# Ledger of designs, part 78: designed miniproteins, single chains, continued (2)

Each design is a single chain, and the fold is of that chain. pLDDT is the mean over its residues in the fold that is shown.

## One batch from the design tools (miniprotein)

Design m6694
Fold by ESMFold2-Fast:
Structure m6694 (fold): chain A 67 residues (1-67)
Amino acid sequence: SKSFAEQLIELAKKYKEQGNNAMANFLLASAYWALGDLDKAIEYLRKMGEELGNPSLADERIATLRA
């Protein structure tokens, strides 16, 4: 639902303020997936993989969200 996505975006802002960009990007990906914006969800999952130093991790997370 939209309210759930809004809560995830708010939580992502808090993690970003704490310097946890990987978690922030994961929460943004989850929010956009819930809103039906697959392209943005994939974009934020890739950013998460970059922050974790493993871009290929994004591919596994994309597969998990599609399951």
Scores: mean pLDDT 77

Design m6695
Fold by ESMFold2-Fast:
Structure m6695 (fold): chain A 71 residues (1-71)
Amino acid sequence: LSPELEREINRALVAMHAAVKKLELSKKYGKEKAEEIFNRAYEAGLQALDASGGDVATAVRAMDEEIEKEL
């Protein structure tokens, strides 16, 4: 894979994880609160993905940590 395609795939994986978490949060806390938490968590995940050079596991952990802070 080219570095460009690998970055796109990694971003897509992070986005899919974020989408699943948003759905779970929506069921438990309601749509508005889920959207607020999701936006912050997704930003944290993407920032961690870039900072780690494309480590999806690190990005997922950063998202989960941000969600925990909001609860």
Scores: mean pLDDT 81

Design m6696
Fold by ESMFold2-Fast:
Parts: structure tokens; C-alpha cells; sequence
Structure m6696 (fold): chain A 95 residues (1-95)
């Protein structure tokens, strides 16, 4: 997977998170912008930090807005995808 493909998939996941938690859309966008910027700068530690922030915000939102079991299942799938994309990005940075 290329860096551009990983960036596109991160954007897609953020859009899905915004659909699940529209109240958190602005904060999700802020973290996403910082994540993509960190990826462009090849700042692996910052990329990890921003992915961690996305996951934390999403799970906090699920608790705050009392997400259904179905929404929690979808969130768990998206969390897995985020983690996999982070691993693919780190692997590319190792060359």
C-alpha cells in the first residue's frame, strides 16, 4: 500500500467516524489534519500520537453519546482498520 493510499484510507475512516459522532466532527477534522501533516513530514511518533487521539476521541464519544451495540461493533472494526493502517505506514517508513 502506498503512502497516498494510506492517507486516503485514513480520510475515509475519519469521515465514517464523523457520521457516527457528528457532534465531534470539528475535533475529528483537527486531529485528521494533524495526522496527514505528520505523515507528509514522516514524523512517525506524531503519526502514532494522532492515531491514538482519534481512537481515544472515538471511544470517549461512544460512551458520551451512549452508542448502540451495533455502533460499537462498527467502531471496533474502524479501530482495527486504523491500527492496521498505522502499521502499514510504519512499515513503509522502514522501507
Amino acid sequence: MSIEEIKEKFREIVEKLKEMFPEESEKLDEIAEKLLEAMDNKDIEKVREEVSKLLSLAYEAALKYKASPETLAQLNELAGELTELLQEYEKLMEE
Scores: mean pLDDT 85

Design m6697
Fold by ESMFold2-Fast:
Structure m6697 (fold): chain A 61 residues (1-61)
Amino acid sequence: SAEFQKLMVQGENALNAGNYKEAIELFEKALALGKETGTLTPEAEAHIQAKIAEAKKGLAA
């Protein structure tokens, strides 16, 4: 969906800018939306979870 892609782009932009808390929130919203629509593949879920983990490591550094 357009909303899912928007959240992913916003999350990537936040992550690249070092805005780790914002990136986590945006990726978690994308993950929740994907699960709600039932269209989230295992690969897409793993990818989003990896991005959340990356942002959490940045936050802890």
Scores: mean pLDDT 85

Design m6698
Fold by ESMFold2-Fast:
Structure m6698 (fold): chain A 67 residues (1-67)
Amino acid sequence: MDEEALRQQMADIAARIKSGPSLDEMKQYTQQAIDLGGWLERTLGRTEAVDTALQIWHRYYMDLAAE
């Protein structure tokens, strides 16, 4: 339920993606997002933290597609 820590962690990953990482790094960040999502679903179930993490990722992916 620490949505602040979740936000910061996801923001850091997104910032690294936007900084122009290599393809290998992009694959790692994508895998980290998938793993985090799966872990959140298994561990927390239905929580606001899961919804928040999903919204943060959608926002950053959309931003990357626009830029």
Scores: mean pLDDT 59

Design m6699
Fold by ESMFold2-Fast:
Structure m6699 (fold): chain A 79 residues (1-79)
Amino acid sequence: MIDKKKLAELVAEDLERFAEIYEKQGKTEQAKVLREAADLAREGKIDEAMDLVVNSPELSEEERALLLIAYGIAKSEVS
């Protein structure tokens, strides 16, 4: 059983954390996308948040892969 509320909170926190890291690296457009995704996750729209990450042209293939790995870890922690 997945605790969707706890998952939404963890996903939002992870996305905000990555946004802060990217902003400090000067990756402002990537940080903006991740903050928009964090807002969706906080609203409980986890699928929409991850779809935004996966389909964002501002994120590299490597950046998307890292975020998907982090999402997989978050799911494993709440199941």
Scores: mean pLDDT 82

Design m6700
Fold by ESMFold2-Fast:
Structure m6700 (fold): chain A 87 residues (1-87)
Amino acid sequence: AAKAALEKWAAENAARYEEAEAAGDLKELARLAIESAKVLASVAEGAVKKALEYAAEALEENLDTATPELEEEIMEKAGELARELEA
């Protein structure tokens, strides 16, 4: 569920991600990270769902301070969490 949802989202948004990285559009990269957290929240339960929803909200509030490094870390952790939820 979590891995499949994240993989589907990633495939549907691959072009957006590539264009944002090429352009250095930190706000769009941050939006993609927020969207990935919301996708994981949609298939998560209980405390994990609430944590992901909170993380997405916090990122959205700090969109103007987003960096490529923070975006990469969030996306990596989202993928790791999706794998753990499927295990």
Scores: mean pLDDT 69

Design m6701
Fold by ESMFold2-Fast:
Structure m6701 (fold): chain A 79 residues (1-79)
Amino acid sequence: SDKAEADRLHAEALRLLDEVVELAERLGDEEMARQAREVRRHYRQAYALLQQTASDAEVLERERAVVREIRRWLEELKK
């Protein structure tokens, strides 16, 4: 279902954000690690609100976009 897929993508996005935090900490970039933790907190709050106001299909499309953006951020940090 769209909801089950969105929930899986949301979990994947949180995992990727944890990887961003870990990489930033390994690089000694304390400010980037702090920013990534703030993004993670806001993203969790936004997801909860989105589930209350949007259709399952809309939530799924938003989560696909979020995963793509976080993966791009992580790839840029690895350069």
Scores: mean pLDDT 85

Design m6702
Fold by ESMFold2-Fast:
Structure m6702 (fold): chain A 105 residues (1-105)
Amino acid sequence: SLKEEAEKLFKEGEELKKKAEELLEKARKMVEDPSSSVDEIVKITNETLDLANQASNKFQQSRDLLLKYGGSRDEIHKAFMLGADSGSIAVSSATLKVSVRREAE
């Protein structure tokens, strides 16, 4: 059903978002460590960005299905907010990548 698909996509989004948050925290800790490889930080920030974008897409797909079958306003709003939060993780990751690359020049 559309409801079951929306719930599945939402859960997949939450799992991807949590993994992106864990990788972002790892990247931030590596930036604070002067012995960390710039290339390794860039790789982790790229992985974080990809996961965060995937999470955002899953929440967007879930929201679209919720709208189609008449899901609750609270469910629709939660999917929207978690999608936006995932976008913020992507922006933070991209910002760390730019900062680290600039410092390496």
Scores: mean pLDDT 89

Design m6703
Fold by ESMFold2-Fast:
Structure m6703 (fold): chain A 80 residues (1-80)
Amino acid sequence: EEELERAAREAAVEKALEEAKKLPADVQEKAKAIIEAGAAGDTDRAHELASTLSDEEQEKILEIVGKGQQAGLEEYQRLA
């Protein structure tokens, strides 16, 4: 089950990073850092980085994270 959780997190991160490539270059760097911090469980760092972004940038990253979470859930269900 740690294997399932790991596979789900990897799928979520991969999908989120792929979507982040569609953002402007300066936002891509912060989006990647936020996604990686969130995946590592460093929620304090993720929140601090998010607070440096505009509301519009935060909304775009939230959509990307949502797509990643959905991909992770699908992978978890596929393996479970």
Scores: mean pLDDT 78

Design m6704
Fold by ESMFold2-Fast:
Structure m6704 (fold): chain A 87 residues (1-87)
Amino acid sequence: SSMQQQLKEKLRQQIREKEQELAGLIMALSVLITVDDTPERRRALDEAVRTLEELRRVLADPNATIAQMQKVIERADRVIERLRELL
């Protein structure tokens, strides 16, 4: 329906925004690791890279459901919060 299409478009925009934010934080954390390397930061970087790949996979899927989009946004928000704590 038109309403479902509009909701999906808004969620896709949110996923693109989370992708951009997470990519920037990954770059910042990668630089920080070169001067202050910790196992916690390395694990957070690995989690963030996997989450970025999940966001991109959902964006590339024309059949992604609203539930799948919401789930990946929730995961991205948790990972972004964790990265901000480590920077």
Scores: mean pLDDT 91

Design m6705
Fold by ESMFold2-Fast:
Structure m6705 (fold): chain A 94 residues (1-94)
Amino acid sequence: SPLELAEEFARLAREVAERVLSEEEVAKLDQLIDEALALLRQGVETGDRALFEQAVAIFIGVASELQLRATPEERPLMRRISDLILELERLARA
C-alpha cells in the first residue's frame, strides 16, 4: 500500500531527524511530512496522480535534507528511506 510505505517513511524520517536536526528543524520537517501524508491520502482516495506526485516530491526533499545531515550511524535508516522513496516513485508513475 502506498500509504503504508509513506507511514513507514514518516516514522524513519522522524527518527533520523531527532538525531541530526535541531528542535526547530524537526518541527518544520514534521509539518512537511504531515502535509505530504495528507496529499498522498487524498491522491489515493480520489485517484489524483498529481497529488500523489506532489507528496512524493515532498518526501524526496525531506530525504535529501536528512541525507546531507546524516552520519555513518544513520546509514542503515537512510538506506531504508531511499528504498521507500524508490518504491513510492514507482507507484506514482504506474
Scores: mean pLDDT 89

Design m6706
Fold by ESMFold2-Fast:
Structure m6706 (fold): chain A 100 residues (1-100)
Amino acid sequence: SLKELLEREVETAKRYGVEVKIEGDIDKATPEQIGAILSLLRIAIGEAVKRGEKMKVTIKLDVENNTVTLTIEDKGYSVTVKGLPTGEELREIAKAFEEA
């Protein structure tokens, strides 16, 4: 199930020093929102590994607006994506994570 896939990715993130909290009804999430979460978590994991530091992130689902918001709690940085993010959008988000 999509929920089990997300639970596994959250466990993977935790192993790399990224503590993840997901807010919202995951059972109603769109496939695009699931794809967005997986992409954003991959960026967060890469940044945590690159810095050699632990990271605390909150992912908020808005099913009605088809958005996903990821917040890095200890840095006060937040990013919102609508639908499935493009490769260009993901590159810009990765750069912003380096600056956070």
Scores: mean pLDDT 81

Design m6707
Fold by ESMFold2-Fast:
Structure m6707 (fold): chain A 67 residues (1-67)
Amino acid sequence: LEEKIKEHLERTKELIEESRKIEKEYKEKGKYREGVIESASKAVEAIGEAVKAVVYRRELERKKRES
C-alpha cells in the first residue's frame, strides 16, 4: 500500500509539472486558450492519480488502526 501511495503521488506530481509546462509553452506562443485546455486535461489526470493515492492512504491508515 505505501509503495502504491508513493507511485500515485509521483504520477500526480509529474502530471502537474506537465500541465504547468504546457500552459507556459502555449502562453509563450500566444496560444493562451489552447494552453488552458491542454493543461486542464493534464490537471484532470493528476486529480485522478491523487484520488487513488488518497484511497490507498486511507486503506493503510485503516490497517494500522486494526493491527
Scores: mean pLDDT 80

Design m6708
Fold by ESMFold2-Fast:
Structure m6708 (fold): chain A 76 residues (1-76)
Amino acid sequence: SEDERLRREIEELARETIEMLREALEKGLDPDKVLEIAEKAGKKLQEKIDRGVSLEDLLAELRKIKEEVKKELEEL
Protein backbone atom coordinates (compact mmCIF):
# COMPACT_ATOMS: atom_id res chain seq x y z
CA SER A 1 0.00 0.00 0.00
CA GLU A 2 0.97 3.68 -0.24
CA ASP A 3 1.29 3.83 3.57
CA GLU A 4 3.72 0.87 3.56
CA ARG A 5 5.85 2.63 0.93
CA LEU A 6 5.91 5.88 2.96
CA ARG A 7 6.85 3.99 6.15
CA ARG A 8 9.73 2.26 4.35
CA GLU A 9 11.04 5.58 2.99
CA ILE A 10 10.82 7.11 6.49
CA GLU A 11 12.70 4.12 7.98
CA GLU A 12 15.40 4.34 5.27
CA LEU A 13 15.91 8.10 5.80
CA ALA A 14 16.06 7.64 9.59
CA ARG A 15 18.66 4.87 9.20
CA GLU A 16 20.75 6.97 6.78
CA THR A 17 20.66 9.94 9.18
CA ILE A 18 21.73 7.75 12.13
CA GLU A 19 24.53 6.24 9.99
CA MET A 20 25.81 9.74 9.12
CA LEU A 21 25.99 10.64 12.82
CA ARG A 22 27.74 7.36 13.70
CA GLU A 23 30.24 7.81 10.83
CA ALA A 24 31.01 11.33 12.09
CA LEU A 25 31.83 9.94 15.55
CA GLU A 26 33.98 7.16 14.03
CA LYS A 27 35.92 9.79 12.01
CA GLY A 28 36.82 11.58 15.25
CA LEU A 29 34.56 14.62 15.01
CA ASP A 30 33.86 16.38 18.33
CA PRO A 31 31.39 14.06 20.15
CA ASP A 32 29.77 16.96 22.06
CA LYS A 33 28.99 18.77 18.78
CA VAL A 34 27.79 15.59 17.05
CA LEU A 35 25.49 14.85 20.02
CA GLU A 36 24.12 18.42 19.89
CA ILE A 37 23.29 17.95 16.19
CA ALA A 38 21.63 14.58 16.98
CA GLU A 39 19.58 16.08 19.84
CA LYS A 40 18.30 18.95 17.65
CA ALA A 41 17.32 16.48 14.90
CA GLY A 42 15.58 14.15 17.37
CA LYS A 43 13.64 17.01 18.97
CA LYS A 44 12.37 18.26 15.58
CA LEU A 45 11.24 14.77 14.59
CA GLN A 46 9.58 14.12 17.98
CA GLU A 47 7.66 17.43 17.79
CA LYS A 48 6.15 16.33 14.44
CA ILE A 49 5.29 12.86 15.77
CA ASP A 50 3.66 14.36 18.89
CA ARG A 51 1.50 16.61 16.66
CA GLY A 52 0.20 13.52 14.82
CA VAL A 53 1.21 14.71 11.33
CA SER A 54 0.58 12.58 8.21
CA LEU A 55 3.19 10.09 6.98
CA GLU A 56 3.77 12.36 3.96
CA ASP A 57 4.48 15.36 6.24
CA LEU A 58 6.70 13.20 8.47
CA LEU A 59 8.65 12.02 5.40
CA ALA A 60 9.08 15.65 4.22
CA GLU A 61 10.31 16.73 7.69
CA LEU A 62 12.76 13.81 7.87
CA ARG A 63 14.18 14.79 4.44
CA LYS A 64 14.78 18.31 5.79
CA ILE A 65 16.31 16.97 9.02
CA LYS A 66 18.70 14.73 7.04
CA GLU A 67 19.85 17.71 4.91
CA GLU A 68 20.35 19.87 8.03
CA VAL A 69 22.32 17.11 9.79
CA LYS A 70 24.53 16.64 6.71
CA LYS A 71 25.21 20.40 6.47
CA GLU A 72 25.98 20.78 10.20
CA LEU A 73 28.34 17.78 10.17
CA GLU A 74 30.16 19.22 7.11
CA GLU A 75 30.67 22.48 9.07
CA LEU A 76 32.58 20.56 11.78
Scores: mean pLDDT 85

Design m6709
Fold by ESMFold2-Fast:
Structure m6709 (fold): chain A 67 residues (1-67)
Amino acid sequence: MSVSEILQVLARYSDTDPYTLTTEQALKALLEMGLSEEQAREIVKQVEKDGKVNSLALARLAAEVLR
């Protein structure tokens, strides 16, 4: 998947800002894209701050795993 395709998937899980996810929303989106639970957890750990995840940062890391 490209970064743009990943961002479109992530937008389905965001409530208040299409470029900001909760930690739980980020994990669900990564699992839906076919990442393992371990891969999803490791990516989220790298980009999570104060229970929030930046969708662009998440999409960039997910794209590296999905290449």
Scores: mean pLDDT 78

Design m6710
Fold by ESMFold2-Fast:
Structure m6710 (fold): chain A 69 residues (1-69)
Amino acid sequence: MEEKAKEIGEEIAKKTGLSREQAVEIARELLLNDKGKSPEAARIIAKALGVELSDEQAKTIAEIVEEKK
């Protein structure tokens, strides 16, 4: 779980411009709660962590998480 969250988080940071720490936290929460590709889940989790995602960033994050599962 932790290594996978770190790997996915690094890819998210690279593709969205978020910090590595924020991206890893978002990835960790999505891996625990997301049952599939979900931009809505990405936005909700990011907002809880104090990060406001664009629709494009949320879609990109969901796509990366689904691909790396």
Scores: mean pLDDT 75

Design m6711
Fold by ESMFold2-Fast:
Structure m6711 (fold): chain A 113 residues (1-113)
Amino acid sequence: ANLLTAKVLLAQGDLDAATAELNAYIAAAGKPDTAALVTLGAIHLAQGDLDAAEAALKAALALPGGAANAATYNNLGNVYLAQGKLDLAAAAYKKALALDPANAAAQANLAAI
């Protein structure tokens, strides 16, 4: 059980296996880190559980150093977009670009709104 396996399973669309590997990673670590919470948020977003996705991503931002993670803001922007919250989505993508100007996903997502 490791975070890389969970991310690969998520990319393959195997959300149940991704969740099981992520839960095993968190259990072994004793608590979720920023990368684990970002991955959990991405799994919930893929499942359409927008409230759980938002909660996981906000928890990731609250961890030490989590507010400096561009991927967290890009994923939070995707959650807000799926919720129809366009102004919040734009603000989140802009924050991702402020942290990582080369973030192609955030650039494309912001340009689409």
Scores: mean pLDDT 85

Design m6712
Fold by ESMFold2-Fast:
Structure m6712 (fold): chain A 61 residues (1-61)
Amino acid sequence: AVPAVPEIPENWEVRVLESDGKLYIVLTDRETGTRRVYVYPADNPEALAWIKEHDIPVERV
């Protein structure tokens, strides 16, 4: 089963990284520094749709 794509909570920053055929959605709480990382295949349609919906740039590492 593919994990559900995350909602971006209030006061959290989001980054998307692409490395070795995987997408990493990194959420960081700006107040506490808590991080949550969600990992998907780089061709996962739900993850790609979510990234486009939120207009987040993909950083290739």
Scores: mean pLDDT 77

Design m6713
Fold by ESMFold2-Fast:
Parts: C-alpha cells; structure tokens; sequence
Structure m6713 (fold): chain A 100 residues (1-100)
C-alpha cells in the first residue's frame, strides 16, 4: 500500500527527471524520503492539493503558456501529462485501501 504509493512516485520522479534533465538522483531520493515519512491521511491531503493545482493550471494553461518559449511550452505540456497520469495511478491505490 504505502510501498505501492512510493513506487508510483519514484516512477513519476524518474519520468520528470527525463523530461526536465536538471533533476538529480539526490533530489529524487530526498523527495522519496520526505514522502515516505507522510501518513496515509497526509498522502490524501497532498493528492487533493495536487489535483487543485492541476485543475487551476488547466484553466489558466493558455495564459500561462503565453510567456513561455516554444521549448518551455513543450516541456510544460509533457510535465502536465505525466502529472495527470501518475495522479490517476495514486488515486486508484488509495481507493483500494478504502475498500479494505
């Protein structure tokens, strides 16, 4: 359960590292360590906040992208797609825990 959440976030961070190119292995490990210290309730609150951030970004996407270069826009779009995919996976894990 919590191990499955950490595994999904590890995959997410590795994908973000590939897209951004500037994320170090140390930053990935540090983030995973911080996430491993969260309770299940704190994980749910974090996900709710991330959903709200993604929804706000989607509403303002065109306006936010007006100031970005073509390359920065392409990166931002990939980041958004990855975030949406992994948020869905994490929600599915948390919903399974509620059923038990």
Amino acid sequence: MKEELLEVFKEYLEKMKEVLGSVSDEQVEETLKKLSELSLEEWKELLKKLEEILEEFEKNKEKEFETLTEEERKIAEKVFEIAKEYLKKVKEILEKEKAE
Scores: mean pLDDT 74

Design m6714
Fold by ESMFold2-Fast:
Structure m6714 (fold): chain A 91 residues (1-91)
Amino acid sequence: FPLMQPVEPDENKLSKEEFQKKVNRAVALYIIGAGYFFDKDYDKAIKYIEEGAKLTKELLEQDENKEALSKVKDPLQVAKKTIEEIKKASK
């Protein structure tokens, strides 16, 4: 059941702790995806990298936590590049 608590003006605002957990999860997903890519399991590599990219996009939409984005921005760009390379290699 829902626990009633005071919410900040922005309904989608994450706590700093939850934000950091999501950052760590996104990084872990990219590392797992890279591992599968080197193992030539392209389907799994794409799956994990896409999950990491989606999570990173949610984090990028949280303007007040931009400091954490400087650590995650590079993984997002790497993920996009890696997905493109996997699609080309899997043909």
Scores: mean pLDDT 64

Design m6715
Fold by ESMFold2-Fast:
Structure m6715 (fold): chain A 56 residues (1-56)
Amino acid sequence: GTLDLLREAIADLDRGMALLRASTDPIARAVAHELARVDDPAERLALLRRALSQLE
């Protein structure tokens, strides 16, 4: 699910972002869209961790 994709992105940012972009889940696609607007790797990781903490 989307939580597993977010965990993967935290462990491997490039691979995880590719998987999020390819997802049919609207939440995963929204996260991918937000990440595409941020170029700083540290800010991307912060966004991923925030998204993970908000999904239960």
Scores: mean pLDDT 76

Design m6716
Fold by ESMFold2-Fast:
Structure m6716 (fold): chain A 65 residues (1-65)
Amino acid sequence: SAAEQAAWSAAAARLAGQLGLVSEEAGKRLEDLARQTPLDADAFAAALERLGGAPRSQARQIAEL
């Protein structure tokens, strides 16, 4: 469901911040974005590149957990 996808995306964004893949401020912004619009793995990877400069491969590792 969209709600489950939004919850997952928000949790993944929080985890990315905790792992240091993005700044905590960028991670919080990504979490807020994910709560407004559910992100699939591709959209999440693109957002991580834009907000934190994290390489797409690391974002996909999180998405595949």
Scores: mean pLDDT 62

Design m6717
Fold by ESMFold2-Fast:
Structure m6717 (fold): chain A 95 residues (1-95)
Amino acid sequence: MEEELEKVAEESLKEAEKEAKEAGIEITEEARRLMLGLLKLMVDLLLEGKSLEEVRDEAEKTLKLWKEVFNVEEEDIEIARKAVEIFLEKAEELL
């Protein structure tokens, strides 16, 4: 399960990156690392037995913190939100 969820997290980020690139948006290495960190946190929460709804709520809190406290660009927040949604859809199929 853990290795499968980690693979899903990496695949979800790659899909979000591909969609961003097709839209002419380039993701910075820093933004990519932040997104990977968030997706890994979501993996850990699912492995701890949190529901998909609880994991989504924690992801949204993290994205809000990135926007309000760390001044992450809105474009990067929207790409991260897309990665979160892709991850949750794929994770639901595994759970």
Scores: mean pLDDT 81

Design m6718
Fold by ESMFold2-Fast:
Structure m6718 (fold): chain A 79 residues (1-79)
Amino acid sequence: GLAAEKASNLITPGNEKDIKLTALSQQIARYRLKLEFLEDMKKLLEAKGMESGVAKLRTEIEQIQEEIKRLEEKKKEYE
């Protein structure tokens, strides 16, 4: 019955794959939001002439972009 299928889906590799894909998508979304915030902060600091702050934000933006790329590649492994 549907109840048995639902219970099976909670412990089958197919449902586990969907859970992992959802978790990866959520992590990517969080990093993309942080990236957008950091890019906005960078523009603000550039407008104020705060070059040292801009340099730090560039480094952090690059790190987050690499992490997003890594997570997207990992997500493709589950697709």
Scores: mean pLDDT 77

Design m6719
Fold by ESMFold2-Fast:
Structure m6719 (fold): chain A 88 residues (1-88)
Amino acid sequence: SKLEEMKARFAEIRAKYEELIRAIVERAENGEEPPPEEEREEALKAVEERAELLLEYALENAEKAGVDPEEVKEKMERELEEVRKLIE
């Protein structure tokens, strides 16, 4: 159904966002040099854009996807703050 396709797309967007955060965390935990300032800004922008898209998708499709937009917002805000600490 179209609802299942939308759920799959939502999960894909979420997975990409979580993968990006995981990569940043793993890099920091391995004691690797922080990326250059330009790359840090691009990474932060990508994280923010994906979080915003995920939140908008959740708000638009909350009832159909069975996702609480407030929970998505809080989770994304927490993860974004952790990423900011690693990048900044």
Scores: mean pLDDT 62

Design m6720
Fold by ESMFold2-Fast:
Structure m6720 (fold): chain A 75 residues (1-75)
Amino acid sequence: SLMEETIELAEEARRALEQGRSDKGIELLEKAAEVAEKVDPFFADQLRAAARLAEQGRSDLAIRIVDAVIETMRG
């Protein structure tokens, strides 16, 4: 499903950010947001916000947003 695809991409992004691979993490967050747009624009907006925070070097904040999105999508 599109929701499962969004979660998988978001989890890969989170892993990349934790490993200091910020460019890869941002790329994956943008891909996740594009898929999420078809599920719920709220999740897309949150994932884009996380990408912007990662671009600013605030990966810890980006990870917190990603974790919240994943948890909400799983129920």
Scores: mean pLDDT 90

Design m6721
Fold by ESMFold2-Fast:
Structure m6721 (fold): chain A 81 residues (1-81)
Amino acid sequence: SPLEKLKEILRQAREAVRNGDVEKAGELLDQAIRMAEKLGLDEVVSLLTRARQALMRGNYDEALRALDEALEVVDKKIAEE
């Protein structure tokens, strides 16, 4: 499903942030934001935008927290289907 694909991209983005791979994390976040926008997941878009801004500032802890919150929202949406 599109939600399962979004979840996989978010997991990959978390791993990239943990590894300090800012370029890969940024690319994955941009992809995830576009997917969340197309799916109408406004809360997820807001959380991922926060993660991206935190990443650009080098605040990896904030980026990871926002990604974890986005994953929880996506998991809840998957459970509702």
Scores: mean pLDDT 89

Design m6722
Fold by ESMFold2-Fast:
Structure m6722 (fold): chain A 64 residues (1-64)
Amino acid sequence: DAVEQTRALARQEKDALRAAALYEAARTLESHGVEAVREALRIQEKRGNEAAVEAVRQALELAE
């Protein structure tokens, strides 16, 4: 389950901002599916939020 795997990564993440980004990516994937996670990646890339971009990419890779 990609959602649970993403949450497991969040629980093990020592960086609080990266952990929060992983929890948000998992929540988006669970609530809105893969298309919403792809859209979140596009938005975070435009914002230059590297922690969120990495977290969203990891969630997408697990959902593949």
Scores: mean pLDDT 82

Design m6723
Fold by ESMFold2-Fast:
Structure m6723 (fold): chain A 64 residues (1-64)
Amino acid sequence: SKLDEVLEQVKRVVRILLSRYSDLEVIKEQVRRVVQDLGDVYGLSPEEIEEILKVVLEEAEKLY
């Protein structure tokens, strides 16, 4: 699904951001921007964007 494709792409970006930045709040800000941009490109609803954002922010916090 489009959701699975966006989620996979964002998870790859999260791994890159974790290697690049030491500040969790900077990582979270960049993740929010990437999710919004990809969501817009893939034509996701605001609700779908919010679901992906919740999952990937929780994962970033756990991996940090």
Scores: mean pLDDT 84

Design m6724
Fold by ESMFold2-Fast:
Structure m6724 (fold): chain A 97 residues (1-97)
Amino acid sequence: AVPTLPPTEENKEKALFLIAAARVLGLNAGEEDIETLAKAVGLSKEEVEEALNASREELLEWIAELLKKAGASDEEIREVAEALGVSPSTLYRLMRR
């Protein structure tokens, strides 16, 4: 239930996925949520925040892949793009790769 998890790329990907999902759903991930995720994956809050900033392009590619796998509609893609502050064409481009 409360394992000490080593900071692995897999755990980092899980943390980024949860934050990306929250942003896609239009939820503001509060500092408390980031701290909870950091503790769950064995990372510091600062490391999670740095990973988000350093991997913004990877985060966008990750979201695009999720939309592609989910079979998202054009309307859903547009709404996600607006929430992320990018153009829909950016997500479409990433979904092709």
Scores: mean pLDDT 60

Design m6725
Fold by ESMFold2-Fast:
Structure m6725 (fold): chain A 70 residues (1-70)
Amino acid sequence: TELVRRENEIRMLEDLANGYLKQADGYKYVADLLRAKGDTEGAAVETGLADTYLSKANQLRAQAQALRKA
């Protein structure tokens, strides 16, 4: 029961991290489109958003890994 509950928590953290990775990829895609149009400033904003979501994903993945090792 405790192991199942912990596995579910790990899975939730991993699923949330995967969601953030998908959002980061979306922002990177938009940044690339803006760069292709010559909107370097807009591309920088979208890149910053991508980096923020990558950071959140990495933090959640680290938390999930810590729970697996406990």
Scores: mean pLDDT 88

Design m6726
Fold by ESMFold2-Fast:
Parts: sequence; structure tokens; C-alpha cells
Structure m6726 (fold): chain A 83 residues (1-83)
Amino acid sequence: MEEEKKKKIKEEIKKAVEAGDVEKLQKLLEEEGYNPEFLLFVAEEVGKQMLKKVEEKGELDVEEAKEKIKKELEELKKMLEKE
């Protein structure tokens, strides 16, 4: 019984994440008292959708991630002072 309810809630979370409906996600989480299992599931599904969209569309996050990696490598190179 509880297992089946849990499965249905996770399916609703997945659909809301795919639709990008943050308000619906918040309401689902509030109804379940911010259950850590559902919070983790939301984080995993949101992460997957964001990564897929960034990879497929080459949007905002790729250039920022690229600059961040470049800056980290530049600082590491300066600290090492190696050829």
C-alpha cells in the first residue's frame, strides 16, 4: 500500500520535472512533508533533465562551466609553476 503510493508520487515528480513545473514539485514535496527520499529523487531527475538540455542545446551552462574549468586550470598552473 505505502509502496504503491510512493511509486505514484515518484511518477508525478518525474512528470513535473519533465514539464519543468517547479510549483507542482514544491506542492508534491510539501504534501509528503519534504520526505528526504522524494527530495533526493527530485534532485536526481532535475539534474538529468538539465544535463540533457545543456548537452543537446549548448545553452547558458556550457559556457559558464567552460570558463570555470579554464579559471581552475589557470590557477592550478600558477601554483605548480611547472612546465
Scores: mean pLDDT 66

Design m6727
Fold by ESMFold2-Fast:
Formats: C-alpha cells, sequence, structure tokens
Structure m6727 (fold): chain A 80 residues (1-80)
C-alpha cells in the first residue's frame, strides 16, 4: 500500500483528526526516506554490520507501505 493509504488506515484505527492524519503522513514519508537512505549507505559501504541490518531495514520500509518502485530500488541495492 502507498504511504498515504497507511496513514489513512492508522487514522481510521485511532480516530485521528484531519490535521493529525496529515502529520502522520508526513512522518511516515520521512521515515521511509530515512530507511531508504540507510539501505543505500549499507549497500555502498558494504561493511558487515551494515549488511546485516539490510533485511530489517527492507522489512520496515515494506511495513510503511513504500511505493513498489522504491521497494524495487531498495531490494536491488540490498542485493549488491
Amino acid sequence: AAIDERAEALARERDLSPEELERVRVALEATAGLYLAAIDFAARYRNPSSVAALPELLARLEELGAPAERLARARALAAA
């Protein structure tokens, strides 16, 4: 699911206001960006501890509902 869909699902579950929903959406997008940057860093430098973190970072990015294109890029980086 897209990040917007994830934010809306959380808003329905927790009965959030429209303003709270927008803040959640922005936070989820920022978090997905940080996970993608961490995956890129790990793939680029390929040290043992960074590489060991890749499966967990990918799982977190998938749980956030990142777009398929970003997930495909993250998986390609992790496979390198």
Scores: mean pLDDT 71

Design m6728
Fold by ESMFold2-Fast:
Structure m6728 (fold): chain A 82 residues (1-82)
Amino acid sequence: AKDFTGEYEPVEPIKGRVIAITDDYSIIDLGEADGVQVGDVVRTKDGKLFRVIEVGPRYSRIDLGKDQVLPGDEVEVVGRAV
């Protein structure tokens, strides 16, 4: 996964947790019901930024693999795609 380096519109942080991890992506416990959209920016506990690539009703996939996050780690949705 590549760190997000583009511009985004800041929002009030929406807090969630990593619930599943693969080599290529992770799943968080925030989805459409929480106001998450494809292209939103997620911040990890170490301050790195990644994009939401898929949104379900109660989950989202982020472009963040196992080398960068652990199950149960807190993440925040911090911005919207412009």
Scores: mean pLDDT 77

Design m6729
Fold by ESMFold2-Fast:
Structure m6729 (fold): chain A 74 residues (1-74)
Amino acid sequence: SSMRNQQTIDDASQAIGDYMSHNKISVSDAISQFARIAGLSRSTVISFLQGRQMSPSQRSRIRNAVRTINQQVS
């Protein structure tokens, strides 16, 4: 559970970083875009990145947002 949460956070952090570099935007703007793609609030995404456990539905939305961003920056 803890390892799975950390892997998802690492994947999301990498996707946000790649999105920043690809689009030449701030981390704040990249987090906002990630939240929009995931269909989550910015505060929920920030709490997730800080290690908060997410519901299965929220975790699925986060994984889908990571995949979407990775496709956009490829």
Scores: mean pLDDT 84

